# Designed miniproteins, single chains, continued (4): the designs that were tried, part 88

Each design is a single chain, and the fold is of that chain. pLDDT is the mean over its residues in the fold that is shown.

## One batch from the design tools (miniprotein)

Design m15042
Fold by ESMFold2-Fast:
Structure m15042 (fold): chain A 86 residues (1-86)
Amino acid sequence: MKERLEKILKAWLSLSKEERKEFAEELLKRIEEEKVKTVEEFIEVAEKILKERNIKPEPEKSPLAQKLTEEHVEATLESIEEWLKE
């Protein structure tokens, strides 16, 4: 799970500020429409959006992606789990 989320975050952080907002808005919309309740479903939806938009992780081109640590990935995973439980 963590490895899949890390790939998603690196891909997302490789986008421009505007594209990151568009991705987040589409992700939240699909989560609501598909009634996502688990972290696994959340990750599957995010991966589908990345695939449909042909977004690939390019950390070499993104200072934000280069600064992403395992601790950031773990904190994000925990935040998603808590958000979906409520």
Scores: mean pLDDT 77

Design m15043
Fold by ESMFold2-Fast:
Structure m15043 (fold): chain A 82 residues (1-82)
Amino acid sequence: SELDAIKAEAERIYEEAKEIIEETIKNSKDEKVIKQFKKIEEGLERLLEMIKAETDVATARLYLRLLKHELKEIKELAKKVK
């Protein structure tokens, strides 16, 4: 179904974001950066759970767009922190 496809795409995007977050934390010596990325991960996990629990296709699609935006922001932030 369309809803199942959205949920599957959300899981793949979350996995990509999580890998970037984990790599950034592993390679950082800055406690502020580590704390920031841990909070980002917590927020993404909450958003993924909202998508997984969603039954309305339009709402699930909106949350997927937010998750895609968050991935873009995470990629840009990871570049800036070395």
Scores: mean pLDDT 88

Design m15044
Fold by ESMFold2-Fast:
Structure m15044 (fold): chain A 94 residues (1-94)
Amino acid sequence: SEEVARIAREIGEKYGVEEFGEELAERVLKSAPDTEATDEQLELFRKLFELAAKYRKEEKDLDVALRLASVELLREQGHLEEAEEARKAIEEEL
């Protein structure tokens, strides 16, 4: 969790959305404080957070930005059906 939180802050600085990076880091530490991430999981979190930082420039809500980033990450990994279902869930809640 500490490593994932560090990645969140690094991404926030990289994309000029430091407030988003800090908010995301706090969320990570609250949800899984004692969980050690594998190198594979750390790479997935980095990709997710980079996508979320891009959405954050247009979307002010952290949860919406993360959910949109998750949809895009699923598409990039070839999980097209899961991505479409996740997108529909977001649209139904918005």
Scores: mean pLDDT 73

Design m15045
Fold by ESMFold2-Fast:
Structure m15045 (fold): chain A 75 residues (1-75)
Amino acid sequence: DIEKLLREAKSYLAAGDVHALRGDYRGAARAYRLAAEYLRQAGPQFKEEYEKAETQAKEYEERARQAELEQLLAE
């Protein structure tokens, strides 16, 4: 059911935005990854949407990794 997949994707996109607003970059990345997966399952007509969600996930994964690296180097 494409509509169910799109509702799940929209829910995870919103969750990603909330996690990002809270500074939870790992949570944001996971939510955007799940949104992208649901959009991908919905079909190739949603390619622009899941590519955007994947890009957001990668950006927040990088931010989380950078914060973790800075914490490690600060010791």
Scores: mean pLDDT 86

Design m15046
Fold by ESMFold2-Fast:
Structure m15046 (fold): chain A 72 residues (1-72)
Amino acid sequence: VDELLRRAVELLRRGDYEGGRRYAKEAAIEAGASEDIAESSAKTAVLAVKQGVDPERAVRAAVESAKLQSSL
């Protein structure tokens, strides 16, 4: 999870939204989220970054949210 999360953050920091979304989705899946929840959370993280949220904050929040939703 940590390595996938770090890669997502690096890609988003350099403006690779497509790559950042894919790695954020993989990180959420590895954290225990279903594919649908992971995909939605990854898209939310990318939108947050586009709106000026720090990439690390956005990706961490999305992965944690996806993990919690999978537990509910």
Scores: mean pLDDT 81

Design m15047
Fold by ESMFold2-Fast:
Structure m15047 (fold): chain A 60 residues (1-60)
Amino acid sequence: STIKIYDENGELLGETEVEGATMEDVKNGLKLGGTEILKEIDENRIEAETNGKKVFVEIK
């Protein structure tokens, strides 16, 4: 699965490939990194906050 992180303007901040990753794995990893999960937008996208800024995380 490909995990992408965007800022609030739609700019791609980062991308990583993780085999067999689920949305729960992504959420757990973000929490361990100090990122707050704000809401689920849909099954494959979440809104989160890291270092005081809003980010969007997408899994494919």
Scores: mean pLDDT 81

Design m15048
Fold by ESMFold2-Fast:
Structure m15048 (fold): chain A 83 residues (1-83)
Amino acid sequence: DLREVAEEVIESLPEEKLSKEKLSREEQVQAIVDFLRALEEYRQRELSDEERLEIARKLLESNSFLDLDTLAGIYRIQIAVGL
């Protein structure tokens, strides 16, 4: 479940690693879920749970949530995380 992965990562990170402008927890969870779904569609395969956790962690560290719902945002994050 992508929501469970997103919530686990958010709970595991120190607050200092979360967005300084503090998007709501639900907005952060939703952004991670949407990105993981878009990435699985782009790759034409399901990601493993370990890949999902790694990507979700990198998304939280990047603080790039505002553009995650656009194709340009997805492309930039893919480059930033080396995918």
Scores: mean pLDDT 63

Design m15049
Fold by ESMFold2-Fast:
Structure m15049 (fold): chain A 59 residues (1-59)
Amino acid sequence: MEVEKEAIEEGVKRAEEYAKATNRPLTLDLAAGFAASIYIKKTRADEAPLEKFKKLLEE
């Protein structure tokens, strides 16, 4: 949970920055994608639990 929370917080920030820089809307998919990418880098995971992060970002 600790690493997932950290990945979500960093992922949302990066997604917001990316959306603002590219003049695109911030979407759940975009935020989840960045969170999954950060999670892989921090944990060296073999796969990104994208669906898990989408659920966590919803609530």
Scores: mean pLDDT 73

Design m15050
Fold by ESMFold2-Fast:
Structure m15050 (fold): chain A 75 residues (1-75)
Amino acid sequence: SMEELRRRVENGIRALTSPSSTVRAAAAWGLVELLREHPEAKELLRPAIPILEKLLSDPSGVVRREAARVLELLG
């Protein structure tokens, strides 16, 4: 459902701001997978673009890589 998709997006965006690099990495990876399964989630993720851009400078290389992949999928 669109409601469930929106909730998954909201939870993912929240997890991107976690103090844990493991949680941020898992969140970014999860959003890559979500966009592959549900391309319609692109519009729901547009408000997260500034957060994802900040993650391109994250101390964790995994976080930087997965955030870049999310941004690439968003266009």
Scores: mean pLDDT 89

Design m15051
Fold by ESMFold2-Fast:
Structure m15051 (fold): chain A 80 residues (1-80)
Amino acid sequence: MLDSIRARMVSIIDDYIRMMSTQVSDSQVSQIRSQMNRIQQDTMGRIQDAISRGDWQGVFQSIVDFMQRVNDVVNQALSS
């Protein structure tokens, strides 16, 4: 399960990076990738912690937070 969640998050990040690479500079793409990778690592830590506590709501909330944070990075990059 954790490997599937990780693989899906990586896929989502790669899709965003592929789209952004046609819109912004290579330097900006590198910055966006670094931010998204940080968000992924933080989210995986939260999911693992929630699972260890038996906190189902925490798992779902972490996934929602991941999607929101990734979307915020894209919006910020496109508005600058």
Scores: mean pLDDT 82

Design m15052
Fold by ESMFold2-Fast:
Structure m15052 (fold): chain A 100 residues (1-100)
Amino acid sequence: EDEELRKLAKLAAENVYKTYPDIVKEIAEKYGISVEEVKKLLEDTFYAILKLRKKGEVRGLSDEELFEKVKEYLINDMGLSEEEAELAVKIRKDLVEKME
């Protein structure tokens, strides 16, 4: 675990909620989970992206390839279930689409 990247990921998830509270609420309602659960899954996804970026494993990847690597990292390195990791990636995709 990288403590500095974890702090950055947590701040990123908190800032998403501060900037786009309506989007986070819509995602929470869509998946039947709490706003705090959305924030936790966003934090874990941000952490995975930052770790993969630090390792140089994201250069030249398509968005789909990046999401596949993020899902693998969430399961294999962070101990999330297949279902939790899939939900985390779906939440990230929904967030990016709504922010564009």
Scores: mean pLDDT 84

Design m15053
Fold by ESMFold2-Fast:
Structure m15053 (fold): chain A 73 residues (1-73)
Amino acid sequence: SEREKLKAEVLAIAGQIGPLFRDYVQELIDTLDPDLAQLKQMLAQARQALAMVQQGLDVEEVEAALREMRARR
């Protein structure tokens, strides 16, 4: 229950950044099968990323960095 709520919240925040970013975060959740502590960390990271985008960071740069991180798995 709490885990499913945290997954939904992380995905909702990622979706506010962009649909590609949401899809990347969904893939991370599916691949890592994160526990509650990991989901709380992902939530904090998603909130930080959204704040950076709102401060004028380019969404394309954020998505490029995420693609690079995925390629290293």
Scores: mean pLDDT 75

Design m15054
Fold by ESMFold2-Fast:
Structure m15054 (fold): chain A 73 residues (1-73)
Amino acid sequence: SALDKTSDDEFQRLFAEVDHDGSGLLNVGETVSLLEKLGIKASREQVLNFLKENNVSRLSFNQVKELARKLES
C-alpha cells in the first residue's frame, strides 16, 4: 500500500508542506492534497466524514495517518 512505501519522515515532510498556517493541523483541502501526494484517492466527503467521526474541525498528524490507513483498507 502507499503507507507501506511512505516513511514517517516523508509523511512528516508532506504534512509540513501542506500545513500552510503552520498550526500542526490540516483543514479538509490540505488533507485531500496530502492524501493525493501519497497516491491515496480521497474525496472531500470522505475527509469531512472522518472529521465528524472524530468530532474535530481539523486533523493532526496522527489523525491524518489514521485516515490514510482507513482509506487504504
Scores: mean pLDDT 80

Design m15055
Fold by ESMFold2-Fast:
Structure m15055 (fold): chain A 86 residues (1-86)
Amino acid sequence: KVEELEKLLEEIIKGIKENRNSSISDSAIESLEEVKKRLVELAEKNEDTVESAQRLTGDLLYLIGLAFDSKLDPSLITEITRLLLE
C-alpha cells in the first residue's frame, strides 16, 4: 500500500511538472513535494484522528486542484484517494 501510494504520488507530481500551464508557480511545485511527504507519512502511521483527516483532506484537495489544472487523467486521482481512504 505505502509503496503503491508513493509511486502514484510521484507519477502525479511528474505529470503536473511536465504538463503544467504557466499559471502554476514554481513554489506550488515545491509544495507538492511536501504534500507527498505528508501523505506518505499519514499512510505509514495509520493515524486515525480528526486532525489527521483534516490535514489529509487539505493536502488531497491541493493535489487534485493542481492535477486538474495540468490536465492529468482523473483515474490517477481516484486511485490515490482509494489508497489513502480505503
Scores: mean pLDDT 68

Design m15056
Fold by ESMFold2-Fast:
Structure m15056 (fold): chain A 64 residues (1-64)
Amino acid sequence: MDREQLVELLMEKGGASRENAENAADAIVAAGLSAEQAAELVKEYIERGLSAGDAAAYALAKAG
């Protein structure tokens, strides 16, 4: 699982700080999404105009 790719995506494309990106990535993985599945969902939501925080929240909701 590439947690670092998810962290980088949240920071670079979503504008999140490293600390917030790491916390969001860990929460998404803990919710039952693989890092790859989480990265794909987060990327889709960011490209649809959501912030990194909103994209992470939507990915978490999709897992639950």
Scores: mean pLDDT 73

Design m15057
Fold by ESMFold2-Fast:
Structure m15057 (fold): chain A 100 residues (1-100)
Amino acid sequence: SSEIEKLREELIKIIEEMIELAKKNKNMSEEDLKKIEELAKKAIKEIQSENPNFEEIAENLNEMGLLISEKASEEDIKKFKELMDKAQKLLEELKEKLES
């Protein structure tokens, strides 16, 4: 379904925006950035799967959020929360479309 593929693409774009937010933080270590990128790759792989593991996607995104929030400004934490809210809504829509 073109609608399902669009939802996957929009989710991946949001995850890429989360990575960019982390990379802009000068207080983020190279080790933490590498871990964030690895968690993002795992989430993206599941989003692109025929049978996505939604629990694994949520776990990877939550772990990314914890790492990003530890050294982020209040403004960047707010931006991340907005991205997480958008991702959650799109994940619910993707799940509904795949289970229909």
Scores: mean pLDDT 86

Design m15058
Fold by ESMFold2-Fast:
Structure m15058 (fold): chain A 90 residues (1-90)
Amino acid sequence: GSSLDLSPRTQELADIMYETYYKALKAGESSKDALTKAYDAVLKYLGLPVQPSLEEQQAALGKHTSNKEINAMIGALLRAIGDIIDEELA
């Protein structure tokens, strides 16, 4: 289906976002610090400079990524949170 057919770039962005955010959360970092690291990793993959704030990182991503790519990255962040919660409850 069209909603499941991710381009290689969209899949890579989602994977980078998930892995970086999940690892930071597992290391005991705050959600803000984990999110900052995840955005930094994605910006680096895109060949863009790291921004000084989360708001500027979000603006840079919005300028250089599609809505489909943004939705995939948000989905990856939510999946990482769910996986952390499931592991703590198991």
Scores: mean pLDDT 78

Design m15059
Fold by ESMFold2-Fast:
Structure m15059 (fold): chain A 105 residues (1-105)
Amino acid sequence: SKRELLESLLEGGINAAENAADLISSEDPESKEEVEKLRKEIIEYMKKAKEDPEEAKKYLEKAIEKARELGRILSRVADKMSPTKASAAAILISGAIVNAELAKK
């Protein structure tokens, strides 16, 4: 159903954002507070999109914006990470963005 697809996309996006934030914060302690703030904001907006269908597109657009901000942090700290971990974090951030875009319908 469309509802099951939406729930799956939002769950996937939340999991991707959490895993990306965990990778970045573990590799750069100086960015930990900024990363944790963005993690919480991304998750909150994706949850609000599920709870409020009329405002869902607005919340998903905000979640995408915050995920892109997390991507900018990754670009700044990538030199402190292994190439494998930096690539994994980038894929996870992209996954969060793609899942949110698909959830917008």
Scores: mean pLDDT 87

Design m15060
Fold by ESMFold2-Fast:
Structure m15060 (fold): chain A 74 residues (1-74)
Amino acid sequence: SSALIEQRVAEEERLGAAGDDGLQNLLAALHAAGRPLPEVEAAVDAYLAERGYPQEVVDTARRYLALQGQLEAL
């Protein structure tokens, strides 16, 4: 669990370095609303596609969500 938390923090830092406050705000809102992970993934994919984010940001978001899913399963 600590290793998963550390990896999640690393991906979060990468998203922050990319300057993606909108994505972070979306993730926080979906989490606060108690949305299940598949709905969060679909919403994030739609958000990234609509905004034309570079593949590096898309890949980082996917790693972040995968780590969040693993943490929620613990």
Scores: mean pLDDT 72

Design m15061
Fold by ESMFold2-Fast:
Structure m15061 (fold): chain A 118 residues (1-118)
Amino acid sequence: MAAPRVVIGDDSPAIRDRLAALVREAGAEVVGTASSGEELIEKVKELKPDVVFMDVAMDGMSGLEALKKIKAESDIPIIGIVGSDSARQAMLEAGADDVLYKPVTAEEIRAAIERVLA
């Protein structure tokens, strides 16, 4: 099977780079990254990834607003990366297909991709 194509949304360059490294370690391909909700929406439309990983903390449009807009226009699964139970609940209510807690491992990323693409 071809490697799953992933887009990552997070406003921190260091977190994006770390998450991209973990996604690649998990056997997936990082096809794009976004630092804002607006950029995430455009990258998802342009690249049509198999899965999106995102934080609620993004510059410009909130991560939750971007999540809702992506889910309204596509069936692409979205996996939230969160630091709290309140953020987890907010992402699931907004339509996230799965949520992982910080800090994440490559093993957890692989398992989450396998669950949402099943």
Scores: mean pLDDT 84

Design m15062
Fold by ESMFold2-Fast:
Parts: sequence; structure tokens; C-alpha cells
Structure m15062 (fold): chain A 71 residues (1-71)
Amino acid sequence: MSLEELKERALKRVKEELDANPDATYEEMVSMGMKIVDELLAEHPDLSPQQVAEIVNAVMDLVEEWYKKRE
């Protein structure tokens, strides 16, 4: 699976959780996003630190944009 496919998979799962939990706190959504990342990393232990950072940054950017829309 490519890095782009892994990013898309992570972002899709995060977006589904954000859409299902519109009243969630920022901390709850950060924790959920990190849990999704951790699950993907457990399936793909050969990912480089740079690839891991790219997935983490994409997920955190989505959570930040979601939170800003609530303010």
C-alpha cells in the first residue's frame, strides 16, 4: 500500500469519527486521531519516520481545521 493510500485511509476514518461526534472536544478528537494513526503503524511497522510524520501531520491538520470551524 502506498503512503498516499495510507494517508487517505487515515483521513477517511478520522473524518467519519468527526462527522459522527460533532460535540466532541478537541482533546477527544486528537486522542481519536492518534489512536487511528497508532493502529495503522501497528499494521505497517516498516514505515520510515518521515512517512509516519506525514500521516500524523495530515491527521492533525484535519482535526485542527474541524476545530477552527466550530469557533
Scores: mean pLDDT 80

Design m15063
Fold by ESMFold2-Fast:
Structure m15063 (fold): chain A 92 residues (1-92)
Amino acid sequence: MAAAEALRKAVLERIVDVLTDYVKNSTALSADEKARLLAQLDEIRALIDKGELDEAARKLYQLAGQLYEKDPSAKEALEQVDRVIDEAREAS
């Protein structure tokens, strides 16, 4: 149980890091868009730190959807988030 929760938190943190790097290195996003998205990712990190994993995942999914509008490769990260959350929920 505790191990499963720790794994879910670690995966969400890793996805935030992946999306942060993706935003920073994206050629499809303006500097202003990057700054705004990075600020939102920082807010999501704060939710993860508080153990608000479902809310963090929900906001992360929405942010990934916005990234996908500009850069379709962001869809893979969004699909990974959805799978991890569903598996964690079913395991409980």
Scores: mean pLDDT 73

Design m15064
Fold by ESMFold2-Fast:
Structure m15064 (fold): chain A 90 residues (1-90)
Amino acid sequence: MEEVLEELRRLAEEALRLLREERDLEGAEKKVKEMGEILSENSDLFPVEKLKELAELLQKALRALYERDLEGAAEYVEELIEEIRRMIEE
């Protein structure tokens, strides 16, 4: 599970960089979608409550990206990074 969490964290940090530094909404969307695929493929590794929290944040980030709300998308990605960090510390 730690390896999967580290990969999700890396993708989330890359998505945040694309939003904050590059203002690349399409690149960030690709990274968030990749995170969703990894989470879906590895869902058995996660407690149901944590899986739901991560999935909801991913959905909110994707919605913000669809609406071209860069600041909202970045906020949800930052929340994802913090949640993943907390899970790694356990």
Scores: mean pLDDT 84

Design m15065
Fold by ESMFold2-Fast:
Order: structure tokens, then sequence, then C-alpha cells
Structure m15065 (fold): chain A 85 residues (1-85)
């Protein structure tokens, strides 16, 4: 529920912090953790919230000029969605 959504938001913040610092390895690690939490949200029935949070992260990474990292995140999120359904 709400606690899981807040955990997802915290992981998104960690991704963006690492990305802004140029630490792409740390950013990818947090993307992997973000995707796992999105899978849990989808399994719990929060499909719309998971989709919105995932899109917000990808959009923010694109705004930072990191389209390859945004694609990495999108690919991980698609796999998490498939695994949850």
Amino acid sequence: GMALIERVREEAREVLEAARAGDLERARKHIDEFAELLRELVEAGYVEEASRLGRELADELNKLGLPELARYAEDKMVRAYIEAT
C-alpha cells in the first residue's frame, strides 16, 4: 500500500541522485531495486500507480540527458510487469 509506494519513490530519488552525480553503476543498481518494488506494486494490484511511477522515472532520466539509462529503466520495468502478471 502506501508504505510500498513511498519505498518506490525513495528508490527513484536514489536513482536520480546517482545519475546526477554521474555514478551510472549506482544508478543501475537502484533501477534494479526500483523495478523489483514496481513488481510488488503490480502484484498488490497498484497497476496504475506502478505505471505512473515508472514513467516519471524514465521521463526524469531523459530530462537529465541520459536516454540510455532511461531505456535501461524502461526495459527493467517492462520485465517486472511481465513477471508480476
Scores: mean pLDDT 86

Design m15066
Fold by ESMFold2-Fast:
Structure m15066 (fold): chain A 60 residues (1-60)
Amino acid sequence: SPLLERLRELVMEEASLTVEYMKRLIEERVNGEPPSPETLELHERLNEVGAEVNRLIAEL
């Protein structure tokens, strides 16, 4: 199913983005730094992908 393949792709992207976001947060926290613009952009992208995943799941 094209919908299931797209959902799989987005779920994998969400997982990858989550790992990168968490790595950046940990590194910044260890260094005593606030979230960088790059880290905030990752968070925004993660929210966008999560919303699309939820939308596609609702169509199943």
Scores: mean pLDDT 86

Design m15067
Fold by ESMFold2-Fast:
Structure m15067 (fold): chain A 76 residues (1-76)
Amino acid sequence: HMIEEGETVEVREEIDLAEAAKEFGISPEEVRERAEAHLRHLAANASTVGLETLSLELRLEGDTLHVHLVLKRLKE
């Protein structure tokens, strides 16, 4: 994979909230809150690293948080 000027980068990840909660000794709800806050912060500040956030989709299925982030490399 190569990131060119104006090229779209698509990131798809699955976060197992139950497993993360078990590892960190916190609730799955708290893991979700922290993950969502971090992802929203990243999306809001993408321009600081020459990226534009086209979309951020967060979908909860059971105890799994599905993340779909689409970024575009800014020209110049």
Scores: mean pLDDT 77

Design m15068
Fold by ESMFold2-Fast:
Structure m15068 (fold): chain A 70 residues (1-70)
Amino acid sequence: KEKVYEDLKLTVESAIRRAKHPEEIEVARRTLEKLDELYKKGASYKEMLQVLLDGAREIERIRERREKEE
């Protein structure tokens, strides 16, 4: 449903606004593009959620790597 897609999109957009590193913005932007493409193709909520989770995991990995530098 539209509300689910909008909620997922807002989550990714929030991650972009709160990003500390350019790599986080890159991952969030790609995730947003994939979500938009899936929504247009009528993909299931499960497929859209998986893309969001994959993106979130990549952002977390970037943060962990950057934090390890200090």
Scores: mean pLDDT 76

Design m15069
Fold by ESMFold2-Fast:
Structure m15069 (fold): chain A 83 residues (1-83)
Amino acid sequence: EVEELLARARELLEEGIERAAEAFERAGMKSREEGERFGRDTALGIDPGDFEPLTEGGKRLAEELRRAGEEARRLIEEARSLL
């Protein structure tokens, strides 16, 4: 069921990016676009640079996004192994 694994990976990445965007909007620290970039880069394992949060809540969000990206990558690899 490759399609289900790929759909789940996409869902995890989209949810993570949206979560980061919403968190940035609510905190009033950065624009929604900056939150989306932070979510996308963090999930992909890219250093978000100046957007890396130093607060406890921000660090937890970054860890959550990295784990979501790792899970998405695992699902993609599992799908690849089924092909």
Scores: mean pLDDT 66

Design m15070
Fold by ESMFold2-Fast:
Structure m15070 (fold): chain A 67 residues (1-67)
Amino acid sequence: HMTEEEFDAEVRDALLEISLAIALNAVKKGRITEEEAIDFVRRVARKLGYSDEEIERAVQELREKLA
């Protein structure tokens, strides 16, 4: 029993997680730079309606996984 609003939030979170995975794999394979991956994640998160604080948290997660 999940509300429509809860489901929409789960979809948004899943789309951000998929975007992080795409960006991470693209950098690891040498297809894009780390900075291009960060810019991509910021653009996607912003379009999905995340706050600036949440966007920078996602960027930090990406940076940590690339370290």
Scores: mean pLDDT 84

Design m15071
Fold by ESMFold2-Fast:
Structure m15071 (fold): chain A 82 residues (1-82)
Amino acid sequence: VRQGPQVMEYTVRLPDELVPHLDGLQFREVGGGPLGVDRVEGPTVVVSRNVPTPVDGPRTIETVGGPVHMQVGPVQGRVVTL
């Protein structure tokens, strides 16, 4: 049963060296598909994934200013893996 689109949002703190290159960056989920950039707040970006079915787990992951942050994986060209 389709319950409509679900949106998973991630808040990612970029390294300072990547901030000037933001317009050219592409984001993707580890083992998953590409993520869209919803908004930019200085060195922080909010990215999302639309899914047609309900997703178990957190719909929003916040990783700003604290000891907990989303791990930025290897950067290949302008592709950032979360």
Scores: mean pLDDT 50

Design m15072
Fold by ESMFold2-Fast:
Structure m15072 (fold): chain A 87 residues (1-87)
Amino acid sequence: ELVEKALRLVKEGEKEAEKDPFLGYGIMEAARTAAELARQGKSKEEILEEVRKHIDELAEKYRTQFGDEAAEKVREGGERAIKELES
């Protein structure tokens, strides 16, 4: 179940955020977005496409507010979650 996998990833992101807040946030945001879209009945392909777009937009907002390193950490976290959701 995609929702179950996404909720597990939210917990993994929470643990990662204790060591690396922006990385953990990227994981959590990707996972929460995926769970929400899955609850709306979106296909796995649509979910992955929308999550990638959301993480790209979020990383750019964070680059403006917190700088390049924070943005790249958010993107890294999001990409890790997306790979888990693909499997």
Scores: mean pLDDT 86

Design m15073
Fold by ESMFold2-Fast:
Structure m15073 (fold): chain A 72 residues (1-72)
Amino acid sequence: SADVEAARAALPAQVAALKAQGLDELAELGGEAVEAGIELAERDLPLEEQERRNREVLERLEPKAQALLAKL
C-alpha cells in the first residue's frame, strides 16, 4: 500500500526533526503512535476488529500523552 509505504518512509525524518528541536519525548510518543497505525493498516482486518484495535491503541497511548503534557 502506497500510503503505508509513504508513512513509514517519512517517519524517520519526522522523528529526527522533533529530536533536533529537543523534543525527544514527543518524538518517541509520535513514533510509537505512527508505527502502531502502520501496523494496523498493514493488517487486512475486518472493520469491527480494526476499530477495536484502534481503540486499544488509543487507550494505551493516552496515558503516555497525558504524562508528557503534564511535564510541559
Scores: mean pLDDT 70

Design m15074
Fold by ESMFold2-Fast:
Structure m15074 (fold): chain A 69 residues (1-69)
Amino acid sequence: SHMDKLKAMKEALEKELAQLETLRRDISERINQETDPKRKTHLEVILTFVDAMIENTRERIREIEELLS
């Protein structure tokens, strides 16, 4: 059914979100340990992209939840 497909899509996005949140924690820890200013700046730029991906994934989950309501 279309509802089963929406539930499957939501589960896939929740899995992607969990992976992105793990990646965010790993990058944040690396930033805290990094002493080289150039490498630290590069990690902070990557963290900005990861944060944007997390927000986009959360928005997609919210849209599916509204369809399931």
Scores: mean pLDDT 90

Design m15075
Fold by ESMFold2-Fast:
Structure m15075 (fold): chain A 80 residues (1-80)
Amino acid sequence: SHELARALAGHLLAQGVAPLRVLGIKELVLGIEENKPVNVAALRAIGVGREDLELAAAWLRSQGRDDLADALLAIGEQLE
């Protein structure tokens, strides 16, 4: 949902994640919910790393969204 994605973005900004990477992760989460293909190369190009996705996944799991957390962790395995 846009509400969940906005809350995630606020959390990541508070944790010191750069705005461009936060925007990329927000759009990634919305894309996963819409069953859109994941563009790992685009995430890598804007500097999204495994640690960013682990941080996002931990927060999503705390919100009861284990499905999104598991998806982000799987994508993170393809990132550094």
Scores: mean pLDDT 89

Design m15076
Fold by ESMFold2-Fast:
Structure m15076 (fold): chain A 93 residues (1-93)
Amino acid sequence: SEALRRRAEAYRAAAEGLREAARAMKESVDKGNEILGRTVRELYERDAELGREVEGRAVRAFSLSDEEATREIEREAERYERLARELDEQARR
């Protein structure tokens, strides 16, 4: 399915962007926030619903300490990577 493939690509973009943001945040919270904001904007262009979901989850993470926020964003990246793999498998069937 073309729809499943596009959704899997969007999930992969979310995972990559969140992982990059978490990595940057370990060195600079401002740089991490910049990458996170760019990732959310790109997701809104691909899939507005997913963009809103990722933005909401990121806002929740910012209520935590810097270390906890970084770990939470890394967990969300892993979650979206897993969702992308599951949809890729469905699209190939």
Scores: mean pLDDT 81

